# Ledger of designs, part 9: designed miniproteins, single chains, continued (5)

Each design is a single chain, and the fold is of that chain. pLDDT is the mean over its residues in the fold that is shown.

## One batch from the design tools (miniprotein)

Design m16298
Fold by ESMFold2-Fast:
Structure m16298 (fold): chain A 100 residues (1-100)
Amino acid sequence: MEEEVKRELESLAEALRELAEEARELAENPDEKKALTLAVALALYSAALSFLSKYAENPELAEEAARYAREAARALMEGNYEKAAEYAEKAAELAREAAE
């Protein structure tokens, strides 16, 4: 894998992990405006992961990470913050693995 693609996937994995933590906080203290902000970020990260998949050594892992990021965004918009956190955590794990 190219070092630049690997670094971007690692950065996205960390961002997704942090979003998962914020989604868990929303489950305890709901905030629709914050949920919308996180959903927009997840949609952008999903697009980035899908784009980077074309250059990854394991494109299937990057595409699966993108899919989970999209599902997390949908869950946030539906008010299902616990599922959003689970999907974001899975996306982070897959993005990290795609970087290996």
Scores: mean pLDDT 86

Design m16299
Fold by ESMFold2-Fast:
Order: structure tokens, then sequence, then C-alpha cells
Structure m16299 (fold): chain A 92 residues (1-92)
């Protein structure tokens, strides 16, 4: 089994930014969380190994935050992180 699959630098940055967004949301900073999710989606979009579905989940998480649905935003952002990790494993 090949466990050497590693996310690209842009995919790693998208994961880091998504995690920082979730931390900002936990701290009550919705504006900062939305900014991190926007930056994560941009990094994910620039990486050809990241699926369009992962980018869509990040964009939908940001829209959920702007609509005030924090629970939906957390679920979508978490799903996006899992999808990015899955994309990296599929690429290795």
Amino acid sequence: LNLKAEPSPEAKEALRLTLEGLRALDAGDREKAARYLEEAAEKARRDPTVSEGAVELLEEARRALLAGDERKAVLLATAAMLRIIGDALDAG
C-alpha cells in the first residue's frame, strides 16, 4: 500500500487556511473565518489535484457563514478538508 501520497504545497495551504477558518469561527470571529475560507478556496482552485467538489464545498461553507449558518459552515468546511485529503491519496 502506497502511504507516500503527499498533498501539493497549495493543497497543504488550503487545508491550513480551512483549519485557521474553523479556529477563527470557534473564537467568534466570523469575518476572519470567512476570509480564511475564501483564501482556502482560491488555493484549492489553483491546484489541479484538488477536485472541483472540494472547491465547491469551501465556497458553500463561506456562503453558509455569510448567511449566519455556522453549523452548516463547519460541516461543509470539514467535508472540504476530508475531500482534499482524499484527492491527495488518490493522486499518490
Scores: mean pLDDT 80

Design m16300
Fold by ESMFold2-Fast:
Structure m16300 (fold): chain A 63 residues (1-63)
Amino acid sequence: AQELLEQARKAALAGDEVGAARYALESLKAGTSREQVLAVAEDARAAGAERGARGLETGLFSA
């Protein structure tokens, strides 16, 4: 769970929208909470990684 959430964060910060969505969804399936994924998306958006944040949100809404 935590490793997948960390991969989601890295993908988001790199601007990889598809990768961020995949890792976020897999993290949720592995037991990561909705709130944890949302917090990472908010951090990514605050850092200027809007595309990555959207990817994280897509993964969250697909769970």
Scores: mean pLDDT 81

Design m16301
Fold by ESMFold2-Fast:
Structure m16301 (fold): chain A 62 residues (1-62)
Amino acid sequence: MKMLCEAVKDYTASTNEELSFKKGDVLLCEEVVNSEHVKAKNLVSGEEGLVPLSHLKLIKKL
């Protein structure tokens, strides 16, 4: 199930699989990979990657 989420903190990717984002960025969360990470698309930058769940706030379930 896809979800719309907002970044609550800045994040800098530590690996090439992770996505960097800024606080306030809106992300489309497409798939939960594990308990700590989701696969998401940053709707501001258009980039896709793994995002830590601890940095996201749920806006809307799609």
Scores: mean pLDDT 80

Design m16302
Fold by ESMFold2-Fast:
Structure m16302 (fold): chain A 88 residues (1-88)
Amino acid sequence: MLEELEEQAIETARELGRLQALEPDDYIGQFRLLAEMEDKLLQIRKKLRELGYSEEEIKKKIEELVKKMKEAREEAREEALRELEELE
């Protein structure tokens, strides 16, 4: 379902944000999560086309989703940094 794919994309962005805060030298892990995010965005684009959305509507929806993913990544990064500071 489209909603499930969007939720998975946002959750992967949160995982990336957390990883970037807690393990900033895990370049392989970060690359893997970035690749997963890109794959989810491709699946979502394909699903939107199958549902009959125009290319302009798809572009707008993807831009809105990417914004949400960036916000989720930054929030998760900040949360993880706060957790790390509490351990020091």
Scores: mean pLDDT 84

Design m16303
Fold by ESMFold2-Fast:
Structure m16303 (fold): chain A 58 residues (1-58)
Amino acid sequence: VQLLIAEASRYYLQGDFDKADALFEEALKIDPSLREEIEKIKKELDKLLEYRKQLEKE
């Protein structure tokens, strides 16, 4: 399950949101208690990506 979260985070940062979301969903199906951790990870990843997008949107 930890491997799925790690791979999902990597795809998310690479812009492969479809693959990232699928892997996060698989992790949640295996261990629903990880939802809070996954949400925290996704929030941090979203902040990074939004920051980059705002810079590019100039």
Scores: mean pLDDT 76

Design m16304
Fold by ESMFold2-Fast:
Structure m16304 (fold): chain A 90 residues (1-90)
Amino acid sequence: YTVEQIKSAYEKAVSTPEAAGVKALTNDDFQDVAENKHNDTEIAGYIIGKNNFGVQGEYVVNNKDISQFNADQKKVVAVAKLFLKNLEEQ
């Protein structure tokens, strides 16, 4: 992916009302992701790390059991999964 493709997928994910309160990715984050992340799950999982879950982002995106997460963390997971979907549809 290019930086522009990653940004487009991300912007679609965060344009929903449900993304309110999720920490935004910066231009430096998009550059880091484009250069250093090797698959769609790692790219989408970056937002989990940015929001300080203390767990590996790609692991959280791949897991179905999120019952241990609070409401704010579940919002971040929902945005990360939507970001993943938008990447896969490019």
Scores: mean pLDDT 72

Design m16305
Fold by ESMFold2-Fast:
Structure m16305 (fold): chain A 57 residues (1-57)
Amino acid sequence: EKEKKLEEAIKEIEENKLDVDAVAAGVATAGDLGEEYKKQAEEVAKKAAEEIKKKAE
Protein backbone atom coordinates (compact mmCIF):
# COMPACT_ATOMS: atom_id res chain seq x y z
CA GLU A 1 0.00 0.00 0.00
CA LYS A 2 2.44 2.68 1.16
CA GLU A 3 5.21 1.01 -0.79
CA LYS A 4 3.24 1.24 -4.00
CA LYS A 5 2.64 4.94 -3.54
CA LEU A 6 6.34 5.57 -3.19
CA GLU A 7 7.19 3.44 -6.21
CA GLU A 8 4.72 5.37 -8.32
CA ALA A 9 6.27 8.66 -7.27
CA ILE A 10 9.71 7.42 -8.26
CA LYS A 11 8.41 6.32 -11.63
CA GLU A 12 7.05 9.80 -12.27
CA ILE A 13 10.48 11.22 -11.52
CA GLU A 14 11.97 9.05 -14.23
CA GLU A 15 9.32 10.04 -16.75
CA ASN A 16 9.65 13.75 -16.02
CA LYS A 17 13.42 13.48 -15.90
CA LEU A 18 13.72 15.33 -12.64
CA ASP A 19 16.77 15.38 -10.43
CA VAL A 20 16.47 12.07 -8.63
CA ASP A 21 18.84 13.24 -5.91
CA ALA A 22 16.83 16.39 -5.25
CA VAL A 23 13.54 14.53 -5.17
CA ALA A 24 14.96 11.77 -2.97
CA ALA A 25 16.09 14.39 -0.48
CA GLY A 26 12.67 16.00 -0.68
CA VAL A 27 10.92 12.72 0.09
CA ALA A 28 13.18 12.16 3.08
CA THR A 29 12.58 15.69 4.37
CA ALA A 30 8.82 15.60 3.79
CA GLY A 31 8.57 15.04 7.53
CA ASP A 32 5.09 13.53 7.65
CA LEU A 33 6.17 10.03 6.70
CA GLY A 34 6.55 7.35 9.33
CA GLU A 35 10.03 6.33 10.38
CA GLU A 36 9.72 2.87 8.84
CA TYR A 37 8.15 4.22 5.67
CA LYS A 38 10.80 6.90 5.36
CA LYS A 39 13.58 4.35 5.66
CA GLN A 40 12.07 2.26 2.89
CA ALA A 41 11.47 5.34 0.76
CA GLU A 42 15.14 6.22 0.93
CA GLU A 43 16.17 2.75 -0.15
CA VAL A 44 13.78 2.74 -3.09
CA ALA A 45 14.98 6.18 -4.16
CA LYS A 46 18.56 4.96 -4.02
CA LYS A 47 17.77 1.99 -6.24
CA ALA A 48 15.98 4.22 -8.72
CA ALA A 49 18.98 6.53 -8.88
CA GLU A 50 21.29 3.60 -9.55
CA GLU A 51 19.04 2.34 -12.33
CA ILE A 52 19.00 5.75 -13.99
CA LYS A 53 22.78 5.97 -13.71
CA LYS A 54 23.15 2.56 -15.31
CA LYS A 55 20.82 3.54 -18.12
CA ALA A 56 22.79 6.70 -18.80
CA GLU A 57 25.93 4.63 -19.09
Scores: mean pLDDT 58

Design m16306
Fold by ESMFold2-Fast:
Structure m16306 (fold): chain A 77 residues (1-77)
Amino acid sequence: MPRALGRSEPVKAKKGETVTFKITLDRPVEGEVRVKLIDLQTGVVVAEKDVPIKGTEAEVTFTLPRDGTYVAVAYEK
């Protein structure tokens, strides 16, 4: 089962807004992580991306499908 490596701070955003999420990982990674964008009110994964990474910080940009509060979670691949 893929392991969760880190989570972003929650971000409140509007529909159509483009937001960059910064995720601090619990350990250094070189390669890729799978990032899931989660709506915190529903727990639903609304988007996913593979993100290249080197080190303990990942940055991922999403255009939000709805108004809401979102968190990005990075998983081991």
Scores: mean pLDDT 83

Design m16307
Fold by ESMFold2-Fast:
Structure m16307 (fold): chain A 70 residues (1-70)
Amino acid sequence: MKEEILELKKKLFELSRKVRQVTDPEKQAKLVEVIKRISKAIREAEETGDPDVLEEAKKLYEEAQKVLES
């Protein structure tokens, strides 16, 4: 779990970097909201150790990647 949280934090950092390069303000706003949700879920997973919360964070990351790719 700790290694999974660290890997997800690394992916979130890279995602945030890519989102800053998005020129469409509507698309960027949607991506920023998903990033906020991922950050919250990562924090909750660190505090509670709940694997379901970590799984939610992973799904939100996949959602953000799909939006970024479209």
Scores: mean pLDDT 80

Design m16308
Fold by ESMFold2-Fast:
Structure m16308 (fold): chain A 61 residues (1-61)
Amino acid sequence: MVSDEEIERAVLIIEAAVILTTAKRQGNKEAVDLAQKAIDYANAGDLEKARSYLEEAKKIL
C-alpha cells in the first residue's frame, strides 16, 4: 500500500519536472536550479524543503 506521503513525493517530483522543462524553454537558469533542488530534496525525503524550492521556482517563472 502506497502512503499519502509517497504519493505527495511522486506528485511533487512530477510538478518539479514540469517546472524544470518550462524554465529550460525560457532560459531561466535560476528557476532550473530551484526546480532541480525541489527534485533532489523530494528524493531525499525532505518534502517540506522540496515544496519550498518548488514554490520559489514557480514564483520566478
Scores: mean pLDDT 83

Design m16309
Fold by ESMFold2-Fast:
Structure m16309 (fold): chain A 98 residues (1-98)
Amino acid sequence: SSIDQGVDLFMQVMSQMDSDTQQRVTSQLSSIYNRMQTMSDQGVRNLVIGFVNSLRTQFIGQGNQQGASNFDQIRGIIRQMSGDDIINFVGRVVQQMS
């Protein structure tokens, strides 16, 4: 499924980060997950795409072009998801990182 593909790719990128960055990203995603429960489908999509774009910008700034490219793929997958699928995607990432 697109959710499984997105989770696998996101977890692969996370495995390349240091433990402090992983913990910070996990905390931010947990906060996002709680907020998205009361948001519209478009609000959910915009919130998660904005977060992915923020991570992509950080990876570019660090010279990690492969990581940035992986976030471009994740963004493409998310854009094809429903709001419910995006909530499921974020929930599964948080669960695997916790």
Scores: mean pLDDT 85

Design m16311
Fold by ESMFold2-Fast:
Structure m16311 (fold): chain A 72 residues (1-72)
Amino acid sequence: MSVLEKLLKEAEKLLEEAKKKNAPEELLEKIKRLIEEIRREIEIAEELSVEEYVGRVLRFIGDLLDLELQLK
């Protein structure tokens, strides 16, 4: 499983947790958007350079951490 696929699973778990905690709809939409962005990057991952791939991973890690903080 690639790093992007692992991040996708973590984002999907965060969405499930947010729904269980009855999070605001705005937060649910932000998590859904992150999931869709990760899915798109997975689809084109073979076309990305190593540097581009790493840049996407780091950005998604940051976005995921920010959303996790908003859920608390």
Scores: mean pLDDT 84

Design m16312
Fold by ESMFold2-Fast:
Parts: C-alpha cells; structure tokens; sequence
Structure m16312 (fold): chain A 59 residues (1-59)
C-alpha cells in the first residue's frame, strides 16, 4: 500500500511536469502539432497508469 501511494505521487509530479512542457510547446511559434501530440501521448499513458493505481489503492 505504501509503495502504491509513493508511485501515485511520482506519477502526479511527472504528469504536472509534462503538462508544463506541453503548455510551453503550445506557446512556441516553432512547435509542430506532432511535437504537441507526442507530449500529450506521454501524459495520457501516465494518466492511465495513475488511474489503475488509484483504483487498486481504493480497494
């Protein structure tokens, strides 16, 4: 249980960092849609894992 809690906190921090990078890319005049999509995929994968771990913690 403690390990699940620690992993959840780590994922939340990583997601927040990726969201900041996405926002920076969206504000950049040289960013491509593909670069933004790549970051969004990374965020999505971590959010899916976070959801699974949160479900396990609630049970």
Amino acid sequence: MEELRREIERLRREIEELRRRRDELQASPTATPEQILEIEVEIGMREIKLGVLETLLQK
Scores: mean pLDDT 82

Design m16313
Fold by ESMFold2-Fast:
Structure m16313 (fold): chain A 81 residues (1-81)
Amino acid sequence: AKIILIVSTVLSVVIFLLGILLLAGASLGDITNFPGLHNLLVSLFGPSQIKVALAVVGLWVLSVVIFVIGVIVAKKLEKKA
């Protein structure tokens, strides 16, 4: 149960930091550490810093949803114990 919370928290923090790095990388020209994610966002929204920023907000929302699901699952597992 606690492992799910830790994983969800770490994932949320990593996605948040990657979002900031992605926006900075778009300003500097490229993001070498996660080219697949950058290319996916560019393919969806086009090669624009503003569109990338909006995509990052969507990624943060997804991260929060994953965290909430992790908390709910952890609480359900704790209720059985």
Scores: mean pLDDT 65

Design m16314
Fold by ESMFold2-Fast:
Structure m16314 (fold): chain A 65 residues (1-65)
Amino acid sequence: MLPFNEEEYEKRLKKLIEELVAKGLMSEEEAELAVKALKGDEEALEKLGEILGIPVEELRRELAL
């Protein structure tokens, strides 16, 4: 079974992304990239980092990947 902490983390982060999109702080494209990055898509992580102006290594640390 996946660790309970990972499920809670993923749920919280998905909710945060949904809220940011609803508030207009993040585009739907950025939200899709964030979800893909959480699933282990390195290209999505790199593209999201470029859009946000954050280095991929720093973004990976922030997302606990």
Scores: mean pLDDT 69

Design m16315
Fold by ESMFold2-Fast:
Structure m16315 (fold): chain A 69 residues (1-69)
Amino acid sequence: MSVEEGVADIVRAIGNWALEKGDYEGAAELYEKAIELVPEDKTAWRNLAIAYEKLGDTEKAEEYRKKAE
């Protein structure tokens, strides 16, 4: 795998941990970084949508859900 894919996997894993802890803002930032490295990562887009939904930002949550499709 490319270096970018490997780093994105680690960043996404840390984002998942933040999401489990209820740190939705931290999780969103980490998923955004993963997407910067691998824009095609549908899992990161889906989890970013979940993080924004938990933050109450319904507009961004819908936008990012569409990116995950």
Scores: mean pLDDT 81

Design m16316
Fold by ESMFold2-Fast:
Order: structure tokens, then sequence, then C-alpha cells
Structure m16316 (fold): chain A 85 residues (1-85)
């Protein structure tokens, strides 16, 4: 199975901007998005995380745990979001 990847793997934006992170995980059906180890979003087909009106507090390491129909779980490589003041 291919390792899930988040695109872009690094994103630098300014405060008040919008960021979109997309996970590529062929065959996965359920997605759990984590920021610095904390769950921020989850669901079936949740392949995109869109963050609006970004604040410096939204900066961090984003990781996805993807689960396929067979119940196999794979954790993505991390993606770094940096929100500048």
Amino acid sequence: AATPTISPSRLVVKEGEKATLTVSAPGATRFEWYKDGRLVASGEGQTTLTLENLKPEDSGLYVVRATNAAGEEVTSAGAELIVEK
C-alpha cells in the first residue's frame, strides 16, 4: 500500500489568509486529521482540510491517519503549516 501524503508538505501563509491541505491515500475511506497530535477533523471522504481566517495558533504539524475498507490504518508523512503575523 502507498504511504499517504499531504499536499503541500510545507505551506507558509499570512494571518487572515486561507489554507487548504489535501491528503492522497488511494483506497482509504476514513480520515482523521491531527494538528500537533490533537484531532481537528475526521470523517469518511475527509480528504481535504480547509482552514479560513488563519491565526498564528493554527501553525503546526498536520498528520492524517487513513483507514481503508479492510480496517488497515496508515499514518501520513507530516505537513507543516506556518502562519506569519
Scores: mean pLDDT 84

Design m16317
Fold by ESMFold2-Fast:
Structure m16317 (fold): chain A 58 residues (1-58)
Amino acid sequence: MKLAVATAGVPATSPDTLEVREGDRLEVLEEVDENWVLARSLRTGREGRVPKSLLRYL
């Protein structure tokens, strides 16, 4: 399990994607593919898919 910070904000664009804000800390639960992870927001407690390009691993 890895911690990451969002480098930019993105709204939820579909039911399985996670809304994130710049500076949000996320727990990376699983790598879905080369472009997406499943993560939990530490701010909201919600889970969803996040683009890997948005994340900086801590």
Scores: mean pLDDT 79

Design m16319
Fold by ESMFold2-Fast:
Structure m16319 (fold): chain A 83 residues (1-83)
Amino acid sequence: ETEEARARAVAALEAGARAAREAGGPGGEEAARILEEGARRAAAAETAAEARRAALEAVAEAARALPPEAAARVLAAFDAALA
């Protein structure tokens, strides 16, 4: 369902943004902004597929902005919230 997919995507991206800020260091704020923009796109998605695509694109872009250890934390938080 589109509503459930949007809610799940937004929750996962918000969890990722929080993890990015908690990790601190270089790229944390940039990654959090990318994830927050992704959450806005996911919330506005008209289909479940669009919501999932927005979430995956945002988390991939955010991970590239972070050092590997911080990227791993963001991905773990995103995956846990996506359950």
Scores: mean pLDDT 84

Design m16320
Fold by ESMFold2-Fast:
Structure m16320 (fold): chain A 70 residues (1-70)
Amino acid sequence: MGPALSADEAEAAADRILEAIAAGNYEEAQKLATELAKRLGIEVPENPSVEEARTLALALRAGAAASRAR
């Protein structure tokens, strides 16, 4: 199968996590980060902190940008 997540999907997922953090919906941000990490096979703690969720989102945005730069 192709990649589990396209560059566009990765950016959309990252934006949702960052938006939830900005809105103060930390539980939503953590759930989104956990679900996304499972989809990508990335290890994330059972209860990721808001900072860990933000780091994952920023890494995904960077990865999506790098993928499009090819």
Scores: mean pLDDT 74

Design m16321
Fold by ESMFold2-Fast:
Structure m16321 (fold): chain A 75 residues (1-75)
Amino acid sequence: SEKEKLEKKAKEYEKEMEEYNKKANELGKKAEEALKKHKESPEYKEEARELIFEEAELTVKAILKISEKLALENE
């Protein structure tokens, strides 16, 4: 059934989106911790920068998955 295939694919996109968002949130928290430590040492600024870039990448991937899911569901 075409509907069953679409529902399965939509659930797969939802799971991937959830995983990307979860990782992005974890990286964001680590970046905040690194920025807090930046007050003590400039080296933590580079760590925070790297984490922020990874969070941004995962956030973009999550947005793309949401877009694909919406297109697939055709709502």
Scores: mean pLDDT 72

Design m16322
Fold by ESMFold2-Fast:
Structure m16322 (fold): chain A 86 residues (1-86)
Amino acid sequence: AEELARRAFEAAVAGDAERALALAREALALDPMSEEALAAALAAHRAAGDEELLRRVEEAGREILATEGGDREVALRRVRELIEEA
């Protein structure tokens, strides 16, 4: 899981959005609770130019910080839900 997440991040940095998305999806399928896999998926969507998903993630994160006092578990769950719906 962590190795796939790292490879996805490397692909995203190299500008290979298609490969980054594929690797990030595999990482999340192996460990849906992995923060590294979630971070890799966000990096892949950024490389793909998915501005709408990134905007929704930022808005949800800001709302959680304002209402839940920065509850990490709530934030990670919300980000995961947004990625699955994309």
Scores: mean pLDDT 72

Design m16323
Fold by ESMFold2-Fast:
Structure m16323 (fold): chain A 94 residues (1-94)
Amino acid sequence: AASEGEAEADLEIGGKKLRVRIRVRTENGQTTVEVEVFDENGELLGKATDTAPASDPVAFAQALYDAVRKALHQAAEKLGIPKEEADAAVRVPG
């Protein structure tokens, strides 16, 4: 499967308003996920990138989850927020 798109979401972690931007690009059979986390003033607080084969939607879902979590952990560290609060903001089914 191939995917190309962009999504944005607003989150609040430790009383701080954050914007998460997720960009997905499929090129040459590889899907790249780039996650950027911004504060309310548009300052970049965290960024993570991961890749998966375009033919593997399970690997894609894992790469997306890992990139979101890494970027949010970076943002939490820069804001002095415990990463447990960042983990709570990542909705995991189960």
Scores: mean pLDDT 76

Design m16324
Fold by ESMFold2-Fast:
Structure m16324 (fold): chain A 58 residues (1-58)
Amino acid sequence: NELLEKAKKLAEEAVEAAKKGNVEEAQKKALEAIELMSELSEEEKEEVNEYATQLDEE
């Protein structure tokens, strides 16, 4: 699923930007991911959210 993969990639980029202190890029990528997730099923949204949470775990 191309939209799911793209949403996961944007979520990853948002988390990476946040970890680097690039708040503007993190917000931009997070918003893009949220917009794509609006087109996804609830299960797919949960998968993206879990992926982002896993990347943000320290």
Scores: mean pLDDT 79

Design m16325
Fold by ESMFold2-Fast:
Structure m16325 (fold): chain A 82 residues (1-82)
Amino acid sequence: GTVSEYVFGEVKVTFDEDKGTITITDGDRVETYEIDPNNVAHTIGVILRITGEIIDARREGREDLAKAYEYARKQALAASKK
């Protein structure tokens, strides 16, 4: 298992493959998404939730946060394919 980190401006995305979690850190705001590769309905729910956050981030002019959520969504989708 590997912990991977990527930074978009001041926003950090951490993927913990062993725990199946994606964590987005934006200053004092920390949000964690759980990935279950064996649960399609859960994965669809996570993808939809992250998509809403991308729309909201862009509405607020937070392109760094929007890119971080797009990366998180890409990782969630990739992890759902076994």
Scores: mean pLDDT 82

Design m16326
Fold by ESMFold2-Fast:
Order: C-alpha cells, then structure tokens, then sequence
Structure m16326 (fold): chain A 80 residues (1-80)
C-alpha cells in the first residue's frame, strides 16, 4: 500500500540518520516524503515533533529499534 511505502521510505531515512548523526538532513527528506504522501503542513509539523522526540530517545538510550518503532507507528497513524 502507499502507507507501507511511506513507512519504509521514512524508516530508511531515519536509519541514515543513525549512521550520519545528521538529524536536520533526515527531517528535511522525511518532510518531502510525507508531503508527497499527501500530508498537510500541520500534520508534517506534528510528525517532525514526534521524530525529534524519537531521535532524542535514541541519543539518550542507543535504542534504534525503539526509535524506529515510534516513527513507524506515527507514520501509520497520520496516513491511515
């Protein structure tokens, strides 16, 4: 589905953030993916806020899987 494609694309960008440490670049790419998926500016702003919290969680804990799970769940909710 288009939702599953958007989730997969966002996950890959967030995984690149884990490798590079460049959160702002990752968020810029994610905003583009979500806009292409049909989200409004308000929905994108909310998603960015959630993704910043997921990134902070990862930076504090090293838990990549927990951060990715939070990101996946949010993308599914805003696109459903």
Amino acid sequence: SKIDEAVERVEKVFEEYFKTGDLEKALSEIEKILREAGLTDDQIEEAVRVFRLAARYYEETGDKEGALEAVRQHVRYVLS
Scores: mean pLDDT 87

Design m16327
Fold by ESMFold2-Fast:
Structure m16327 (fold): chain A 67 residues (1-67)
Amino acid sequence: GAAAAGAGAAAAPGLAGRRAGGHDLYKNVSDEEAAALAREAALAPTEAEAGRWVRQAHDLAKSATWR
């Protein structure tokens, strides 16, 4: 089927909620969370959702390498 791209709002600032506990959460969110996101992508009912999970995983990997 044909997929149409729509305009989306800004990404939710998850940082704000996690900042309350400090960036230590991001350190723990590497293996387990990334694996969970990858699994969600495979189970996603639509390609749009799968792409989102893949992008999040890619961003996390990039952050780990940079930091």
Scores: mean pLDDT 55

Design m16328
Fold by ESMFold2-Fast:
Structure m16328 (fold): chain A 64 residues (1-64)
Amino acid sequence: SLGEQLEKAIREGNEEEALKLLEEALKKHPDAAREILTEAIRVAKEAGNEKLAEKLEKLLEQFK
């Protein structure tokens, strides 16, 4: 699924692919944007990708 592909890209440190898949997920599920971003941030932090997690946290602030 798209969510499984996104998690894999985040865990592998493929920022370009992760951001592309995230954009696709947000376009398909705009009502779930905060939930999708919150989960992506959690996965990035678990993977030790603090830079990506910070970037996603800044993006989450735009969905208020």
Scores: mean pLDDT 82

Design m16329
Fold by ESMFold2-Fast:
Parts: sequence; structure tokens; C-alpha cells
Structure m16329 (fold): chain A 62 residues (1-62)
Amino acid sequence: SEEVELEIKRLKDAAELLKEAGNEKKAQILEEAVKKAEELVAQGKYEEAKKVIEEAVEKVQE
């Protein structure tokens, strides 16, 4: 899904920015979510990938 691929890319960009800002803990949360979402996408599990992305974003934003 193009939508999920775009969301994963945005998460990667956000993790990089957090890392540059010295926010290692939040960056790690997003990096782990990206890895899991990419694995789920490779398996065709787009709905599960979306859930992983949503949970990580909510956790990072408090």
C-alpha cells in the first residue's frame, strides 16, 4: 500500500530528526516501529503495520 509506505518513510524521517536532537529514546521507539512495520508489509499485513505505526506515533507524542 502506497499509504503505508509513505507513513513508514515519514516515521524514518521523524526518527532521524529526533536522533539529531539528542532524543535517543523516542528515536529508538520509532526505529523499532519502522522495522516491525516493514516486516509486516513484506508479509502483506498492511492493517497490522498501520497499528504498529499508530501506536509508536502516539507513544512518542505522549
Scores: mean pLDDT 83

Design m16330
Fold by ESMFold2-Fast:
Formats: C-alpha cells, structure tokens, sequence
Structure m16330 (fold): chain A 74 residues (1-74)
C-alpha cells in the first residue's frame, strides 16, 4: 500500500498527488518521508500543503520527519 501511494505522489494529476500525500500521513510510515519532502517543492500550493500536513502527522512518531519539516519552514 505505501509503495502504491508513493508512486501516486508522482502522478501528473495534482488531485491524485494530494490524496496520496494525505493517505501517507495517516499511515505514518517513515518510508514516505523522503517522497513527501520532495513534494514540498510541488508547483501546486494545495499539494505542498498536503505534504506539510502529512510530514507533521508522521513527525508525531518519527524524529526524521519532524526535523525535515522544521528545516523547510525555518
């Protein structure tokens, strides 16, 4: 499931990328951290927001995600 969602983060449809980012945040799998960090540079502002929220959710149980989010917003 995580692998399919990570692939969807590269989908040409911004709606698919947004939904995949939200689902990865709910799953909390650290394998999503690097793909979500890349998504913070997405051209769509809603997709970038979804990536930030997903990283925040993962950061509740993972220090690497917390540090990545803090570096981005610093």
Amino acid sequence: MVEELVKQLKDPDEKVRLEAAAQLGLLGDPAAIEPLVKLLSDPDPMVRLAAMLALHEISLTNEEAREALERFIA
Scores: mean pLDDT 80

Design m16331
Fold by ESMFold2-Fast:
Structure m16331 (fold): chain A 73 residues (1-73)
Amino acid sequence: SLEEVQRAAARAGKAILDGNLDEAIEAMTELLRLVPPERREAVREGFLQFGKAYGKEDLVREAIERAEKRLAE
């Protein structure tokens, strides 16, 4: 649902700003599961830009990598 997507996105953003990798991985995994596969690239690109803007690019890249591994399970 849109509400679940918005909640997962907000949780991911907060975790990134807080520097909480474990929570960022979990929230990003949930968010990517909620969006159609064809929209996942746009979500990843959006969060990478967000991370870059706040000096958290490396944390975001790691969270995306770990979330993608969880999606493959």
Scores: mean pLDDT 87

Design m16332
Fold by ESMFold2-Fast:
Structure m16332 (fold): chain A 115 residues (1-115)
Amino acid sequence: HMSPVEEALRLAERLVEKAEYLIKNKTITQEDIDELVAEAERIVKLVRENIDKLTPEQLERVARTLARLSAVLQELIDYAKKNKLLTPEQLERAERVLDEVGATADELVRRIQKR
């Protein structure tokens, strides 16, 4: 049985791979971006709910994975803006989720530095 943190890491790694594939192949749809943003939001929630239970090793792994996720989401949002793939409401949600991913990664880095 996978721990909630290991599950979040697995989901985040798969999300990064899926997003990179879509960007490289230029096959990104509005639905793809909306689904990826929703998955990123779930990953952030799962990490935050378990943040006090993370070992030092898990803190470092999650921080690195969320930093990669943040970079990929930024690229997707930039692509969506250029190609007008999102409604204003969807774009606001995507940018909010991107900010939450970045803020969560920053909190994890701060926790690593204080240990």
Scores: mean pLDDT 81

